# Designs tried in a protein design run: designed miniproteins, single chains, continued (3). Part 103

Each design is a single chain, and the fold is of that chain. pLDDT is the mean over its residues in the fold that is shown.

## One batch from the design tools (miniprotein)

Design m11574
Fold by ESMFold2-Fast:
Structure m11574 (fold): chain A 76 residues (1-76)
Amino acid sequence: NEEVAKKIGEVLEKAIREHASKASEEQLLQALEYGEKAVKAAKEGDLETALRYAEKAGEFLGAREEVTKRVKEVLE
């Protein structure tokens, strides 16, 4: 699950980079916090929880659908 965690981290880092200019500071901090939780859950093998936290991070970036799609691709 280390490889899955790495790929989820890459998806979230890319989404943050692409959407940071449109997010408030508070939204960006929440996205980073939930992103960290998603990566931790993936490392622990809890892929359902990882997806939920990644979706939450995406919501704060205004990119929930994009993040959800990319993370689901990683989990396949």
Scores: mean pLDDT 85

Design m11575
Fold by ESMFold2-Fast:
Structure m11575 (fold): chain A 79 residues (1-79)
Amino acid sequence: LPKEYEPLYELIERMTGIKPLTPAELPFFAKYKDLSDEERAEKLAPYIKEQLTLLNKDWEKFIEENKDRPVFIEKLKEA
């Protein structure tokens, strides 16, 4: 990955547990690199939900794994 997308990619990987970003998907995520955790949660909520469904991951497990990020989880629940 280009260095400028590395933090965003790591964030997505931690949230979804998968590293399947294609070059075509990178521009989609690039626009979120300068956002706060709260803003990223709001913008990425549909993507996160879709990926959790596709990967057959438990939403409750995802919340438990991100317990140390209460603002992020709170915004994801609202979205």
Scores: mean pLDDT 61

Design m11576
Fold by ESMFold2-Fast:
Structure m11576 (fold): chain A 62 residues (1-62)
Amino acid sequence: MTEELVEAVRNGDYERLERLLVRAYLERDLGAIEAALKEAQRMGDERAKRMAENTLAALKSE
């Protein structure tokens, strides 16, 4: 999960990133979502960053 999320961010594969973030949300995998956010921040990818932040916020709101 975590490596797949990081790879999706690195590749700008937003369709794969969206599917993997939904799966991480359903699995309550906070660490995987945070890893995607860190990679998006490192890459300067505002779209990936926003996607990861939204998923993280949704999980924390449970």
Scores: mean pLDDT 84

Design m11577
Fold by ESMFold2-Fast:
Structure m11577 (fold): chain A 91 residues (1-91)
Amino acid sequence: SVSGGLERVFHSETEEEIHSWFEDTDNQYYQSLVIRIVEEDGVLRVRLTYEEYDPSKVNAYTSWSGESVERDPAHRESLRLTAEQLARDVA
């Protein structure tokens, strides 16, 4: 069976978390993306944590995390939209 979803939680007016996941239990496949978005003092910080379990790979479990920081108002909206699209692509 296959399942997936996207959940959005607003922790405050300046902090949001997006969790997206996809699971295929018949193939024992799982992927998850957690995105934390924080905007303080005109700085947008987007932190991504990605996990994948794929038994068809030599290393079945993969995990990485990264952070993007944007101070330019013209680019903050683009960074938010990119993060939201990544979450939708996982779900």
Scores: mean pLDDT 85

Design m11578
Fold by ESMFold2-Fast:
Parts: structure tokens; sequence; C-alpha cells
Structure m11578 (fold): chain A 72 residues (1-72)
């Protein structure tokens, strides 16, 4: 079964890489293996992050799409 989760996140974090690492760590802590991460720059302060992960226990695949906006 494919689970697609879409979330919009507003953050003051200075680095998109830090957000990506946080997402990967959170998924790994929940028993998921991260298969791929795609980052698309939409504007100077907006990014689209698509993460594909697989549950280690049962092989269930999830796709998470996050629209990230940096605010100053």
Amino acid sequence: MKIVLERELTTTTASVDEVVELIKKTLEDQGYEVESVEVEKLSDNEYLITVKAKKVENGEEIELTIKLKFTK
C-alpha cells in the first residue's frame, strides 16, 4: 500500500540540508529506510522536498512531500 503525505512547513532554519537530515533521522527513528530524497528550489526562500522511504519491518513504501518556506 502506497502512503502519500503532503505537508507545508514554515521554518527559520538557515539550511535546507539541516531540514533534510532531520527528516531522514525522524524516519530512521520510526523504523524507515530512506530510499531517496529530491530537493527542488521553487524560489529564493521556498523548496519542495520529496522523500521516499520503506518500512524495514514489512517493506511498506511511503512518499512524503514537504513544501518548505524560510522566513526571516
Scores: mean pLDDT 72

Design m11579
Fold by ESMFold2-Fast:
Structure m11579 (fold): chain A 62 residues (1-62)
Amino acid sequence: GEEAAKGAAEGARAAAENTPMSEENAEQAREGAYEGAKEAGASEEDAEKAGKEAYEAAKKGK
């Protein structure tokens, strides 16, 4: 259900944390997480939240 969709978005966020630090990579992480969450059946608000979290994680560059 929705929990599985949120898990998919969280996985995309974790992947973003392993990418090299850059503004372009952060934007790609946000877009990928948003699209991945929508593909997994998440609501638009959940997808936007996942994208924002992925962007912030990528900016940290951990």
Scores: mean pLDDT 69

Design m11580
Fold by ESMFold2-Fast:
Structure m11580 (fold): chain A 89 residues (1-89)
Amino acid sequence: HMEKLKEEIEKLKKERISLYQDIIARVEANEGTATPNEYRRAAFAYEELAKITGSEEYKKMAEHYRQKADEVRKKIEDNLKKLEEILAK
């Protein structure tokens, strides 16, 4: 019974890894046009992969995409302010 439980746990672990890798691949394929919410989803997926695998690299990638989400959000806000200033003249 214990061996079958280990096989089931490993199967579920691989399925979860595959799901998070798919989320990351979709966001990375749209890099440059991705929204702040999409970058936050990539960060979440990397954080979950780091928890599953123990990989420090995935943890660093999660932080990278959180920062990128904030940067894109700020650029959108700055561009909107600039547009409002141009339209007011």
Scores: mean pLDDT 80

Design m11581
Fold by ESMFold2-Fast:
Structure m11581 (fold): chain A 70 residues (1-70)
Amino acid sequence: MKRLEELSYEELLEIAEEVLEAYKNKTALSDLAEHVMKEFVVRNPDIDLEEFFKLSPEEAAEVLYKESKK
């Protein structure tokens, strides 16, 4: 399974779209999207997830992309 830092911006955009849609619809994530979100939360334990889920897919992808480059 790819780590957060191994994903391109385009792959992170697709994951962001899936994560935001799953949160809105209360559906399960794919294994990859779940893994990425778990890594993101572990690296950012003080993150406001409610604010994250209010972002557009492009804004959420940018947040994940910036984290992947730390």
Scores: mean pLDDT 79

Design m11582
Fold by ESMFold2-Fast:
Structure m11582 (fold): chain A 81 residues (1-81)
Amino acid sequence: SLEELIEKLREYKEKGDFNGALKALLETGDPTLREIAREAVLYLAELQVKKGVRNLTPDQIREIQSEAVEYAIEKLEELLG
């Protein structure tokens, strides 16, 4: 269910595991969730550019990945209404 997917993404957010969250979205085969995954990838790229990718600490990388997962969670919550 969409609610179970949101709970799973919250776990990935806590870990800063964007790749895990991305895989979970894509494994559904749902075109709407694929679009959310695409938007989250673009948002991650924007955050990396804004924060300066060459000078990021491991903790800053984890923070950026967690922010991108949160973006996906917010999009899924919008679908729940």
Scores: mean pLDDT 85

Design m11583
Fold by ESMFold2-Fast:
Structure m11583 (fold): chain A 70 residues (1-70)
Amino acid sequence: MELARKMVEGAKALLDLGFSEADVTDLLARELVDLGVPEEEARRAAERAVSALKQGDFETAVRIVAETLE
């Protein structure tokens, strides 16, 4: 949970700085792959988490990332 929360906070900060959804999704997916998540699954999870963030749903984004790390 702590790691997932930090990753989501980082993604939010990048979106707030004006980075594109695609760039933020790619960075989050890379972080997930580094933690052992398969590339395709990481990309899917990153897309869902970033979409939740765009709607202001931080708890859902954190849960998506945390579940993906399992």
Scores: mean pLDDT 85

Design m11584
Fold by ESMFold2-Fast:
Structure m11584 (fold): chain A 72 residues (1-72)
Amino acid sequence: ELDYEIELALAEIYVGIANIDKKRGNLESAYEAYKKAKELLEEIVRRHPSPDAQKLLEYVKKKLEEIEKELK
């Protein structure tokens, strides 16, 4: 639907939103934003397997695991 560059930029925007929410202590909102970024990145990697997209996906997966521990 969108060009790869635009799709990746959207995922990066969600990561940015999640990072800001995490910094502000809103862990639930940060979790949802990282989850959205993960879903977008999984689709991006499926269509356009690139090192940059894969690295960002691994970063987001790590951030989700960190927040899951903090939300407990």
Scores: mean pLDDT 81

Design m11585
Fold by ESMFold2-Fast:
Structure m11585 (fold): chain A 80 residues (1-80)
Amino acid sequence: SAVDEIVQKLMDMFDKDHDSDEISYDDILAAAVEFAGKRSPEVETLAKQLMEVFDKNKDGKISKEELREVVTEEVEATRG
């Protein structure tokens, strides 16, 4: 499904070394730094905001299931 494809794409983007099925704050920060080209307070703020959006259970990590839930909500919002 489109949701599964987006989830896999996001997992590949944030969990680059694929050492776990979970995305940590450090993984988000690393991706944000790569996107921005440098580490800055603004990039760290962006990483924290992304973590807040995706970390549904507030355990400090984003599971594939939590990522799927967020993507499903966004896809459903776009279709309405």
Scores: mean pLDDT 72

Design m11586
Fold by ESMFold2-Fast:
Structure m11586 (fold): chain A 99 residues (1-99)
Amino acid sequence: MKISVGEPRIFERKDGKIHALFVISAEDEEGPEKAVQKAIEFARELARETPGVLDVAALGIEVELYDPDRKGADVLVMATFEDEEGLEAFRKLAEEKIA
């Protein structure tokens, strides 16, 4: 299974909480619907294992229609963090799980 996480776009709130908007790209041998499911589960797993994550939501899905194998999908995710330390922990855990 191939998964990658894009560079997040970060929005700070007045209360110190942080929204991060990022894309999770996944590929699966069973096709793009399974790739979407795995991308969402990966985001949920990261949120469950990272202290300081308040919420994670899938906002959009793109299937690569030009891919002849049709195995790839991109999921737009927004995660909400208590603070910058939570965002940093989330990024480090994502890098560890992908490596």
Scores: mean pLDDT 75

Design m11587
Fold by ESMFold2-Fast:
Structure m11587 (fold): chain A 92 residues (1-92)
Amino acid sequence: MVEEYARRVRAALDAMQAELGARVNHGELLEAALQDEESRAALVERIARLEGLSEEEIELGIKEVIRRSRAEHPEVAADVARADALIAAARA
């Protein structure tokens, strides 16, 4: 089920890029949107309109797309883990 939501999220992102004449990496677009609450809300709403998914289904799909992107790029995953560890240490 989560894999199906991930596929539909990617399809919506591709459709949005085609409509706007833009080309953005899925992981980069999702990362940027998740940093800004307003951008996240706008992205989720657009995906809901394109694919007919609920907000919960879209959130699960987004998480799976990011997880797979990190798995396909081990060096990036390692850098993210290192950054997360530094942030956690700074907050301790």
Scores: mean pLDDT 66

Design m11588
Fold by ESMFold2-Fast:
Structure m11588 (fold): chain A 65 residues (1-65)
Amino acid sequence: SSKEQKIKELLKRSMEIGVRKVELAVKLVIAKKEKKEEEVERYEKELEELTEEEARVEKELQELK
């Protein structure tokens, strides 16, 4: 089924986004402890972009219901 395959692909992408967000969260904590403001800003921006992408993937999953 086309719908089932699309759902599985979206779930896989959601998992990949989750892993990247965890990696960035760790880097952000380290950058904050080291007071590297430029790196903090960069990682926060990347996390925001991934959070927006995750929301889009979740919306697509809900629309396929």
Scores: mean pLDDT 86

Design m11589
Fold by ESMFold2-Fast:
Structure m11589 (fold): chain A 78 residues (1-78)
Amino acid sequence: MEEKIKKAEELEKKARDHLVAARQSLDAGDIETALRHLREAARYLEEIEKLGFKPSQELLDEMREVGRRLAEALAAAA
């Protein structure tokens, strides 16, 4: 259990790091890089769930905000 908890914490940190990078990429107008970082964050969330943990509400809210901004940017670029 302890090992799984530490792994989930590490995955949460990695997901957050990717969401920070995604936001920075969106601010720079690099939609493609932002999308890659959002996809990586989503993969880490899936790994947390596979360990039997629920991602933090804060992380889920950050995912939704970045996803919303990215969807708007993609629509504007179409």
Scores: mean pLDDT 84

Design m11590
Fold by ESMFold2-Fast:
Structure m11590 (fold): chain A 103 residues (1-103)
Amino acid sequence: MLEERRKKNIEEAKKILDSMPWLTPEEREAMYKAIEEGDVTKLIEILIRVAERRGLSPSLILTLKNFLKMAKELGEPIPPSTVLKLFKQLVEEEERLRARRAA
């Protein structure tokens, strides 16, 4: 059943958050709540604030804003795990680029 897959996606999303040590306890708690409530829009809004707080690239922030637009305007059911996987990938890519510039 689709609800069982949703439960598994929620657990996967929480595991992805646990793999992000740069999140504050307050940010992590807010994201857990958004994931549990299925509020993908709120989850993306929190991720945008995290990206801005960390000073991540305008392109990464724009990508998150485009996901927010899709969630609000198109009503597309975006799984929380998908959003978090994308965010983690974008952060890791930016950190690799920063390492290259520092070398």
Scores: mean pLDDT 76

Design m11591
Fold by ESMFold2-Fast:
Structure m11591 (fold): chain A 78 residues (1-78)
Amino acid sequence: MEKVREAAERDPLDIDKIFEAIAEALKEGKIQLSADLADELVKEVLEAVEQLKAGKISAEEAVERIVKAVEEAIEKAK
């Protein structure tokens, strides 16, 4: 999870780097997401980024939403 938080804190608008960090976290945890869980995670991350772009949430809030979405996806996949 540290790499996901670091990527999001560095640039919460760099979705490619955020998804790279998520893929590494899943690989390190040996987590396989179902298609439904993967789609839900992608949607939550993209919605947080879009709300940040629209000025509706802070960068800190976007980082927390992204990290929480990944943690919840991992928990549901276990």
Scores: mean pLDDT 82

Design m11592
Fold by ESMFold2-Fast:
Structure m11592 (fold): chain A 84 residues (1-84)
Amino acid sequence: DAAAIAAAMKEATGNYLSLISSLTGLKNNTLTLGNNLANLAYSLSPELGLKLKELTDNTVSNLNKQIDDTLNNMDKTVSDLRSR
């Protein structure tokens, strides 16, 4: 049923895009908050500021990987549904 496949693709795509949007928002918020905290900490201790910047960068890197994994899973899911 072409209509059922189209509906399933739309739902799956919507769910993945919603997750990607949420992860992107979390990444942007982490980067903004982390950089603000690192800058504030740097004014008290350069070492502490640099450590918080490192923690922020590592967290953002991990979120980027989760976004990439989610995009790959979306592509695979849509391709699988289309081939049915």
Scores: mean pLDDT 87

Design m11593
Fold by ESMFold2-Fast:
Structure m11593 (fold): chain A 95 residues (1-95)
Amino acid sequence: SLVEQARKKEIELAFELGEEAKKYIEEKKIVPSKKALEEAEEAQKIAEEEYGPEYGEKLKYLAIMYLDDPEKRKEMEKKFEEFKKKWYEEIGYKE
C-alpha cells in the first residue's frame, strides 16, 4: 500500500538524518540536556523494538538534536518537506 511505502521511506530518511545527527553531536562534542536525553532514550526503546538496535540508536541522536538544537531542528523539518515533495513525484503527483 501507499501507506506502507511511505512508512518505509520515512524510516530510511530517519536513518539518514540520525546518522547525520550522530556525526554532528560527536564532532561538536555536544552534551545533551537531561530532558533531551530522557526523551531520546524513550524514543530509542520504541524504535529498537520495531526496527532493531541500529534504528533505535539513529532515532536517539535525531531526537537529541531535534530537542536541543533549534537550527538543526529547522534543517530536519526542511529535509522532511523535501522528502514529501520527492514522495509526491514518485507516486505520480502532477501539477
Scores: mean pLDDT 75

Design m11594
Fold by ESMFold2-Fast:
Structure m11594 (fold): chain A 114 residues (1-114)
Amino acid sequence: MEKEKAIEYFKKAEEYFRKAREVALSDPRLPQDVRDRIVTLLEAAEEFARKAIEYVKNGDYDKAIEYLQAAKRFVQAALDLARNDPRTPKEVIELLQKALEYLDKAIEYVKKAK
């Protein structure tokens, strides 16, 4: 149950940072260098989140937490970049905040699965 909830919250987090990436890529007001940096950070977050899901499925909860915390750090870095540029659409900021909320829930449920 806790393991299945962790995987569900991972998938929701991935959905929200994918949407943030799509909005950032489609907005011509956001400078290309800022877009490229946000995209790179979110792609790293996706890879770490995917590995965390594999570790949860294999029962390696300590590795899952480590990789989730790495994914969270990359999403936080993307959010900080987005907040520092006043041209960033508010939707990107809101989507990244939701992604962080779901990553925190995923970490909580992985910890409960111990």
Scores: mean pLDDT 81

Design m11595
Fold by ESMFold2-Fast:
Structure m11595 (fold): chain A 58 residues (1-58)
Amino acid sequence: DGVTDDELAVLQGLMDRDGDGTISAAEEAAFQRFLDTDGDGTVSPAELRGLIADLVGR
């Protein structure tokens, strides 16, 4: 999925606020809270990962 690496990197960068290159459950929860503030609704971690995979696949 090389052609979408920059899109995935941006999304992972947002989820990895501390910049350690990994996504913990706590970071997923923080990202979900961020989306709630943006008015993007509440999404489960599984649904969020599905959206990222779909975006990369496009």
Scores: mean pLDDT 55

Design m11596
Fold by ESMFold2-Fast:
Structure m11596 (fold): chain A 113 residues (1-113)
Amino acid sequence: ALTPEESEALIQATNRLRVLEGLEPKNYTDPEEALLDMLDILSKYTDLNTAATVIAEALDMPTTAAKKALEYYLLTGTTDPEELQDVAKANGASETQARLLALIIQYGVTGKL
């Protein structure tokens, strides 16, 4: 389950992504709805470099952290959230950013990239 801080960060990230896409921000009351909307928006990005850049901008994190975690997933096939989080944190992501990135990779990029 997400912490209150992670839930707020996910809602903020989803609304940042919506604005980047020219969409109006939503007043989310459920972080799960925000996650599903984020994953729907991200579904149009099929190349790794663009997906990493867009995810990094949405999460307000270093692009290198997002890219390295996505590359690690593609090279190893692992969906282990702890391993993905460790790669992201080693490349400058905060704990909250790393947790949200791992969640996005598990549910968003599996079978899309």
Scores: mean pLDDT 82

Design m11597
Fold by ESMFold2-Fast:
Structure m11597 (fold): chain A 70 residues (1-70)
Amino acid sequence: SLKERAADLLAERMAAQSGIPVEDAREGARLIVDELSDEHIERVLKALEQGATDDELRAIFAEAERERRS
């Protein structure tokens, strides 16, 4: 599913940044993706597949949080 793929790619990114095993990052990535709408999941997935920077990913998550709280 889109959620599973986005969570897997996000987990790899988080693991690389933090120097932790991907399996440890996977739970956190899954929780983050579960808070996103389908539209934001697709946006995050495309960004990760295109090699977006961490700053670009943070911008997408910040936008998703603002829309969720509105």
Scores: mean pLDDT 80

Design m11598
Fold by ESMFold2-Fast:
Structure m11598 (fold): chain A 70 residues (1-70)
Amino acid sequence: SDKDEAVALGEKLLGALKKLPKDSPVSREVIDLFMEGMEALGKGDYKTAKELFEKALELIRKYAPEALDY
């Protein structure tokens, strides 16, 4: 379901955020997207939450792939 996918993406993104330096430009944008996605998730807008979390994960893949949980 969209809810289960959004939750799974949010958990993966939170794990990656713990590995990112908070003072990098990409970390700021990723944090902003994560916060917006969490707000959408709290409102039951699972499709928007999923889209925002996927966008944040794509930024991590491009600029800090080592932060992804493998």
Scores: mean pLDDT 81

Design m11599
Fold by ESMFold2-Fast:
Structure m11599 (fold): chain A 71 residues (1-71)
Amino acid sequence: SLQDLLDLVKKLVEESKKVFDLKDKEEQIALTNSLIAKLQALKDRIGTPQNKDLFDKAIAEIKKIGEEALK
């Protein structure tokens, strides 16, 4: 359902915030890239013109969180 998709996307974004608890830059990069890859794979499988913005916004947010953690 759309609600299940929204909940999954929110869970992945929240998971990305764990990057601030990591001290190793390689682990921080790996976490961020893994979550982006999961969202991209999900978008490729179930993305539509109507819901693609949900995935794109979440990917962009995870990228920003990862970049913030690396500075």
Scores: mean pLDDT 84

Design m11600
Fold by ESMFold2-Fast:
Structure m11600 (fold): chain A 66 residues (1-66)
Amino acid sequence: SDEQQQRLHENARQHMTSDQVARLVGRTIAAIADGDQKTLDQINQINELLAQGKVDEALQLLDELL
């Protein structure tokens, strides 16, 4: 959703490079369009980990996704 995309953008701005943010946004849009629930679940998990301050775990999942 747009709300999830905005939250990802806010959380990512402090911990990710601009290139990684752009790639993650593109992947999120593609996953929403395709109904790829597995990818959306991974993206949601990354967002939750970032919100919890579990940066290392979030970045590990990001590397697996990208």
Scores: mean pLDDT 75

Design m11601
Fold by ESMFold2-Fast:
Structure m11601 (fold): chain A 85 residues (1-85)
Amino acid sequence: MEEELIKRIQEAIKNKDSEMLREVHAELVSDPDDLAERARAMVLLAKAVLGRADASDEEALRAMARRLGYSDAEIDEIVDTIAAL
């Protein structure tokens, strides 16, 4: 399931399909107060960006996370998650 979700996110990034990115994110985060679902979504987003982006891509990840409605604090957590990988 998660591997298939990562693939969908990567295809959305490759195709620059912001709507598909939002749909996949909404499937991952059904309850915005569920920290575990949010953490899983952040990890999948980080893995997708690292696997497909042509730039080095903290900036690309931050731009995508903002587009998905993450706060600055949540974006910093996503970036820290990448740094921990």
Scores: mean pLDDT 69

Design m11602
Fold by ESMFold2-Fast:
Structure m11602 (fold): chain A 85 residues (1-85)
Amino acid sequence: MPDELNAQGRELYDKAMEIYLKAAGDPELLAEVNELFQRSAELYSQSAKEYQKMGDEDKATSYASRALFLQREAEQLRALAKELA
């Protein structure tokens, strides 16, 4: 169900933010945050596709935008983690 997918995505995002705030430039922790952002983005993307199938364009667009944002953040954070390692 799309509600379960977006809830899981939000949970992974919240966990990633908690680790990020404690990371203080630790490349191993930043890599973990990157992985969580990628997984969160995948779940939001899947949720968006399910909402699209249901005809809920507003939710589909909202969660697709969140997925895209998290993919970009993950790419930036992955680059930073490599620089700091």
Scores: mean pLDDT 81

Design m11603
Fold by ESMFold2-Fast:
Structure m11603 (fold): chain A 106 residues (1-106)
Amino acid sequence: MKELKEEIGKLIIETIEKNKDLSPKELFELIIQKLVELGDRAPPEHHPLIGEFIMDMIAASNLSDEQRQELIDEIRALVEAGASPVEVLEAFRKRVEEIRQQHREA
């Protein structure tokens, strides 16, 4: 599973870096499309993990414009600081959960 997490993290980073002209919402929608395509080619054992990341991206795409921009900026900052694709992916998931918690009673 480490290799799959690295592949997913790299896909997210490369999509953000290559598509600087897209809005944060369009970036998350494109990442979702790419993750669905990855799942289509993946063995059944990998489907649950890929599905979890698709759900995380859908949750991120449903945040406000300001929250989506904050997430993209945080990913870019982590990449510039030399974080691994797995570290970026884990930080992203944690930040999505933190933002969701701030807008709901725990």
Scores: mean pLDDT 79

Design m11604
Fold by ESMFold2-Fast:
Structure m11604 (fold): chain A 79 residues (1-79)
Amino acid sequence: EAEKKIAEAKEALAKGDLETALEHLEQALRIAERNGDKSLIPALEAALVALYIQAQERGDEALVARVEALGKRLGALAK
Protein backbone atom coordinates (compact mmCIF):
# COMPACT_ATOMS: atom_id res chain seq x y z
CA GLU A 1 0.00 0.00 0.00
CA ALA A 2 1.03 3.62 -0.45
CA GLU A 3 1.49 4.24 3.31
CA LYS A 4 3.90 1.30 3.48
CA LYS A 5 5.90 2.73 0.56
CA ILE A 6 6.14 6.10 2.35
CA ALA A 7 7.40 4.32 5.50
CA GLU A 8 9.98 2.41 3.40
CA ALA A 9 11.08 5.71 1.83
CA LYS A 10 11.62 7.23 5.30
CA GLU A 11 13.77 4.23 6.30
CA ALA A 12 15.83 4.60 3.11
CA LEU A 13 16.29 8.34 3.85
CA ALA A 14 17.53 7.50 7.37
CA LYS A 15 20.17 5.23 5.76
CA GLY A 16 21.17 7.85 3.15
CA ASP A 17 19.81 5.66 0.33
CA LEU A 18 18.26 8.49 -1.66
CA GLU A 19 17.67 6.49 -4.87
CA THR A 20 15.69 3.81 -2.98
CA ALA A 21 13.73 6.53 -1.14
CA LEU A 22 12.79 8.15 -4.48
CA GLU A 23 11.66 4.81 -5.97
CA HIS A 24 9.38 4.15 -2.99
CA LEU A 25 7.91 7.68 -3.16
CA GLU A 26 7.33 7.33 -6.93
CA GLN A 27 5.41 4.10 -6.26
CA ALA A 28 3.41 5.69 -3.42
CA LEU A 29 2.48 8.71 -5.57
CA ARG A 30 1.43 6.45 -8.48
CA ILE A 31 -0.90 4.55 -6.13
CA ALA A 32 -2.33 7.84 -4.75
CA GLU A 33 -2.84 9.20 -8.30
CA ARG A 34 -4.53 5.98 -9.46
CA ASN A 35 -6.93 5.99 -6.49
CA GLY A 36 -7.43 9.78 -6.28
CA ASP A 37 -6.29 9.51 -2.65
CA LYS A 38 -5.54 13.05 -1.43
CA SER A 39 -5.23 11.92 2.23
CA LEU A 40 -1.62 10.85 1.48
CA ILE A 41 -0.57 14.32 0.25
CA PRO A 42 0.80 15.62 3.62
CA ALA A 43 2.91 12.47 4.18
CA LEU A 44 4.19 12.44 0.57
CA GLU A 45 5.02 16.17 0.76
CA ALA A 46 6.96 15.75 4.04
CA ALA A 47 8.98 12.82 2.66
CA LEU A 48 9.68 14.61 -0.66
CA VAL A 49 10.91 17.72 1.20
CA ALA A 50 13.29 15.56 3.28
CA LEU A 51 14.55 13.80 0.12
CA TYR A 52 14.97 17.15 -1.69
CA ILE A 53 17.13 18.57 1.11
CA GLN A 54 19.38 15.49 1.23
CA ALA A 55 19.67 15.35 -2.59
CA GLN A 56 20.74 19.02 -2.69
CA GLU A 57 23.31 18.44 0.08
CA ARG A 58 24.67 15.50 -1.93
CA GLY A 59 24.93 17.70 -5.06
CA ASP A 60 23.06 15.11 -7.17
CA GLU A 61 21.50 17.34 -9.85
CA ALA A 62 19.78 14.42 -11.62
CA LEU A 63 18.18 13.26 -8.37
CA VAL A 64 17.09 16.84 -7.51
CA ALA A 65 15.42 17.11 -10.94
CA ARG A 66 13.56 13.80 -10.36
CA VAL A 67 12.36 14.96 -6.92
CA GLU A 68 11.17 18.29 -8.42
CA ALA A 69 9.21 16.41 -11.11
CA LEU A 70 7.57 14.27 -8.43
CA GLY A 71 6.71 17.40 -6.42
CA LYS A 72 4.93 18.89 -9.46
CA ARG A 73 2.88 15.69 -9.84
CA LEU A 74 1.98 15.83 -6.14
CA GLY A 75 0.87 19.47 -6.60
CA ALA A 76 -1.37 18.41 -9.50
CA LEU A 77 -2.95 15.66 -7.34
CA ALA A 78 -3.65 18.26 -4.61
CA LYS A 79 -5.91 20.27 -6.96
Scores: mean pLDDT 84

Design m11605
Fold by ESMFold2-Fast:
Parts: structure tokens; sequence; C-alpha cells
Structure m11605 (fold): chain A 102 residues (1-102)
């Protein structure tokens, strides 16, 4: 499905932006960029699986989880331009998933 392909492409672009956003954050000594990248990769993988299975309710839950993750990084001084880009990709994902659900 072209719609599924476009959603997967958005999810891949989101993960790339999240990696850059994580690297820009000022992390406390008990958090590593590697651990946060692994968590982001796991959540994006779950999002992609939900999209492929047309489990749009699960996909929306994953988008909301990723929005909270981005807000947490902003609170840790992550790059505001990268955070804005990540949130815009998440907004596009949410809108397109909601359209596919209809």
Amino acid sequence: SKQIEELIELADRLLETLHRLIESARLPSNLTAEDLKAAAEATVRSLKKAIERKDYEKALEMVESLEEFVRGLEARGADPELAREALELLRKLKEKIEQAKS
C-alpha cells in the first residue's frame, strides 16, 4: 500500500531526527545517549509494526509515547529546531494514521 509506504518513510525520517535530537540533549550522568537511542529505536520499530499490521490504535499510542519522549528531551536542553522537526513529523504521522483509520 502506498499509504503504508509513506507512513514507514515518515517513521524512518523521525528516527533519524530523534537520533540527532538525543545527541543534542544535556543528559545527566545516569543516562546515556546510547540507551535513549535504543529506547527510541524500539518504540519506532513498534510503530512501524503497528502500521504494517494496520493496528492504527497501537500506532497512535506509539506516536503519543514518542511525543512525550521529545518533550522530555526538550526539558533536558535538546536542540529546539530538531525538537520542532520531530514534533512536525509526529503530527504528520498522527494525521495520516487517523486518515487511514477512517
Scores: mean pLDDT 87

Design m11606
Fold by ESMFold2-Fast:
Structure m11606 (fold): chain A 70 residues (1-70)
Amino acid sequence: MSLEELLRRLVAAIQAGDRETLRKLGLSDEQIDAIAGKTLSELDDAGQVAFLKAAKNVIADPEAAEEALR
């Protein structure tokens, strides 16, 4: 899976409120609460930080991210 596809799936998982997938991507429950069920335009500062952490984890380990994102 390409990095672009993984990042698209990350955005989809956030919007769907897929808490289990977000936990597998290394987010805490507090960070998941900041982003779950939101579009990127709805993210406050805490949500933006949580999104960047998830994106960093996807980029750092694309194989693990592919397993988490299905």
Scores: mean pLDDT 84

Design m11607
Fold by ESMFold2-Fast:
Structure m11607 (fold): chain A 66 residues (1-66)
Amino acid sequence: SWKNRALSAARRVVPSSVRSDVGNAIRSASSPDDMIRNARDALRRGGVSDDQIDRVIRAIQDAIRS
């Protein structure tokens, strides 16, 4: 499923401090677009920079497309 691919990618690229929050955002999402919004929000609340958020989101999107 796309959620399993997203979770696997997140475990590799998400900073440890926000990994649990991002994991929960992925698990609770109803669609890939909803997941991207929720993951961005979790990363931003965790103090991750916009540049790092964009890199993380890109990696998750690439994993879903695989």
Scores: mean pLDDT 84

Design m11608
Fold by ESMFold2-Fast:
Structure m11608 (fold): chain A 61 residues (1-61)
Amino acid sequence: MTEEQREELWREVERTLLLMEAYIALKSGDFETARRYAQKLRELGFEEEAEWVEKEIDAAK
């Protein structure tokens, strides 16, 4: 596996884990934790996923 392929795999793993953590936080009403995971997703370049989490937080208000 090339370094580029390893980086893509690592990003996919990080994306999945952060989304799962954000989803759990959203379902438990922990919007502070959900926002932190949305910020981490955005910092890693997963803007679409970050926007989804932010939208779910706003919908739960």
Scores: mean pLDDT 80

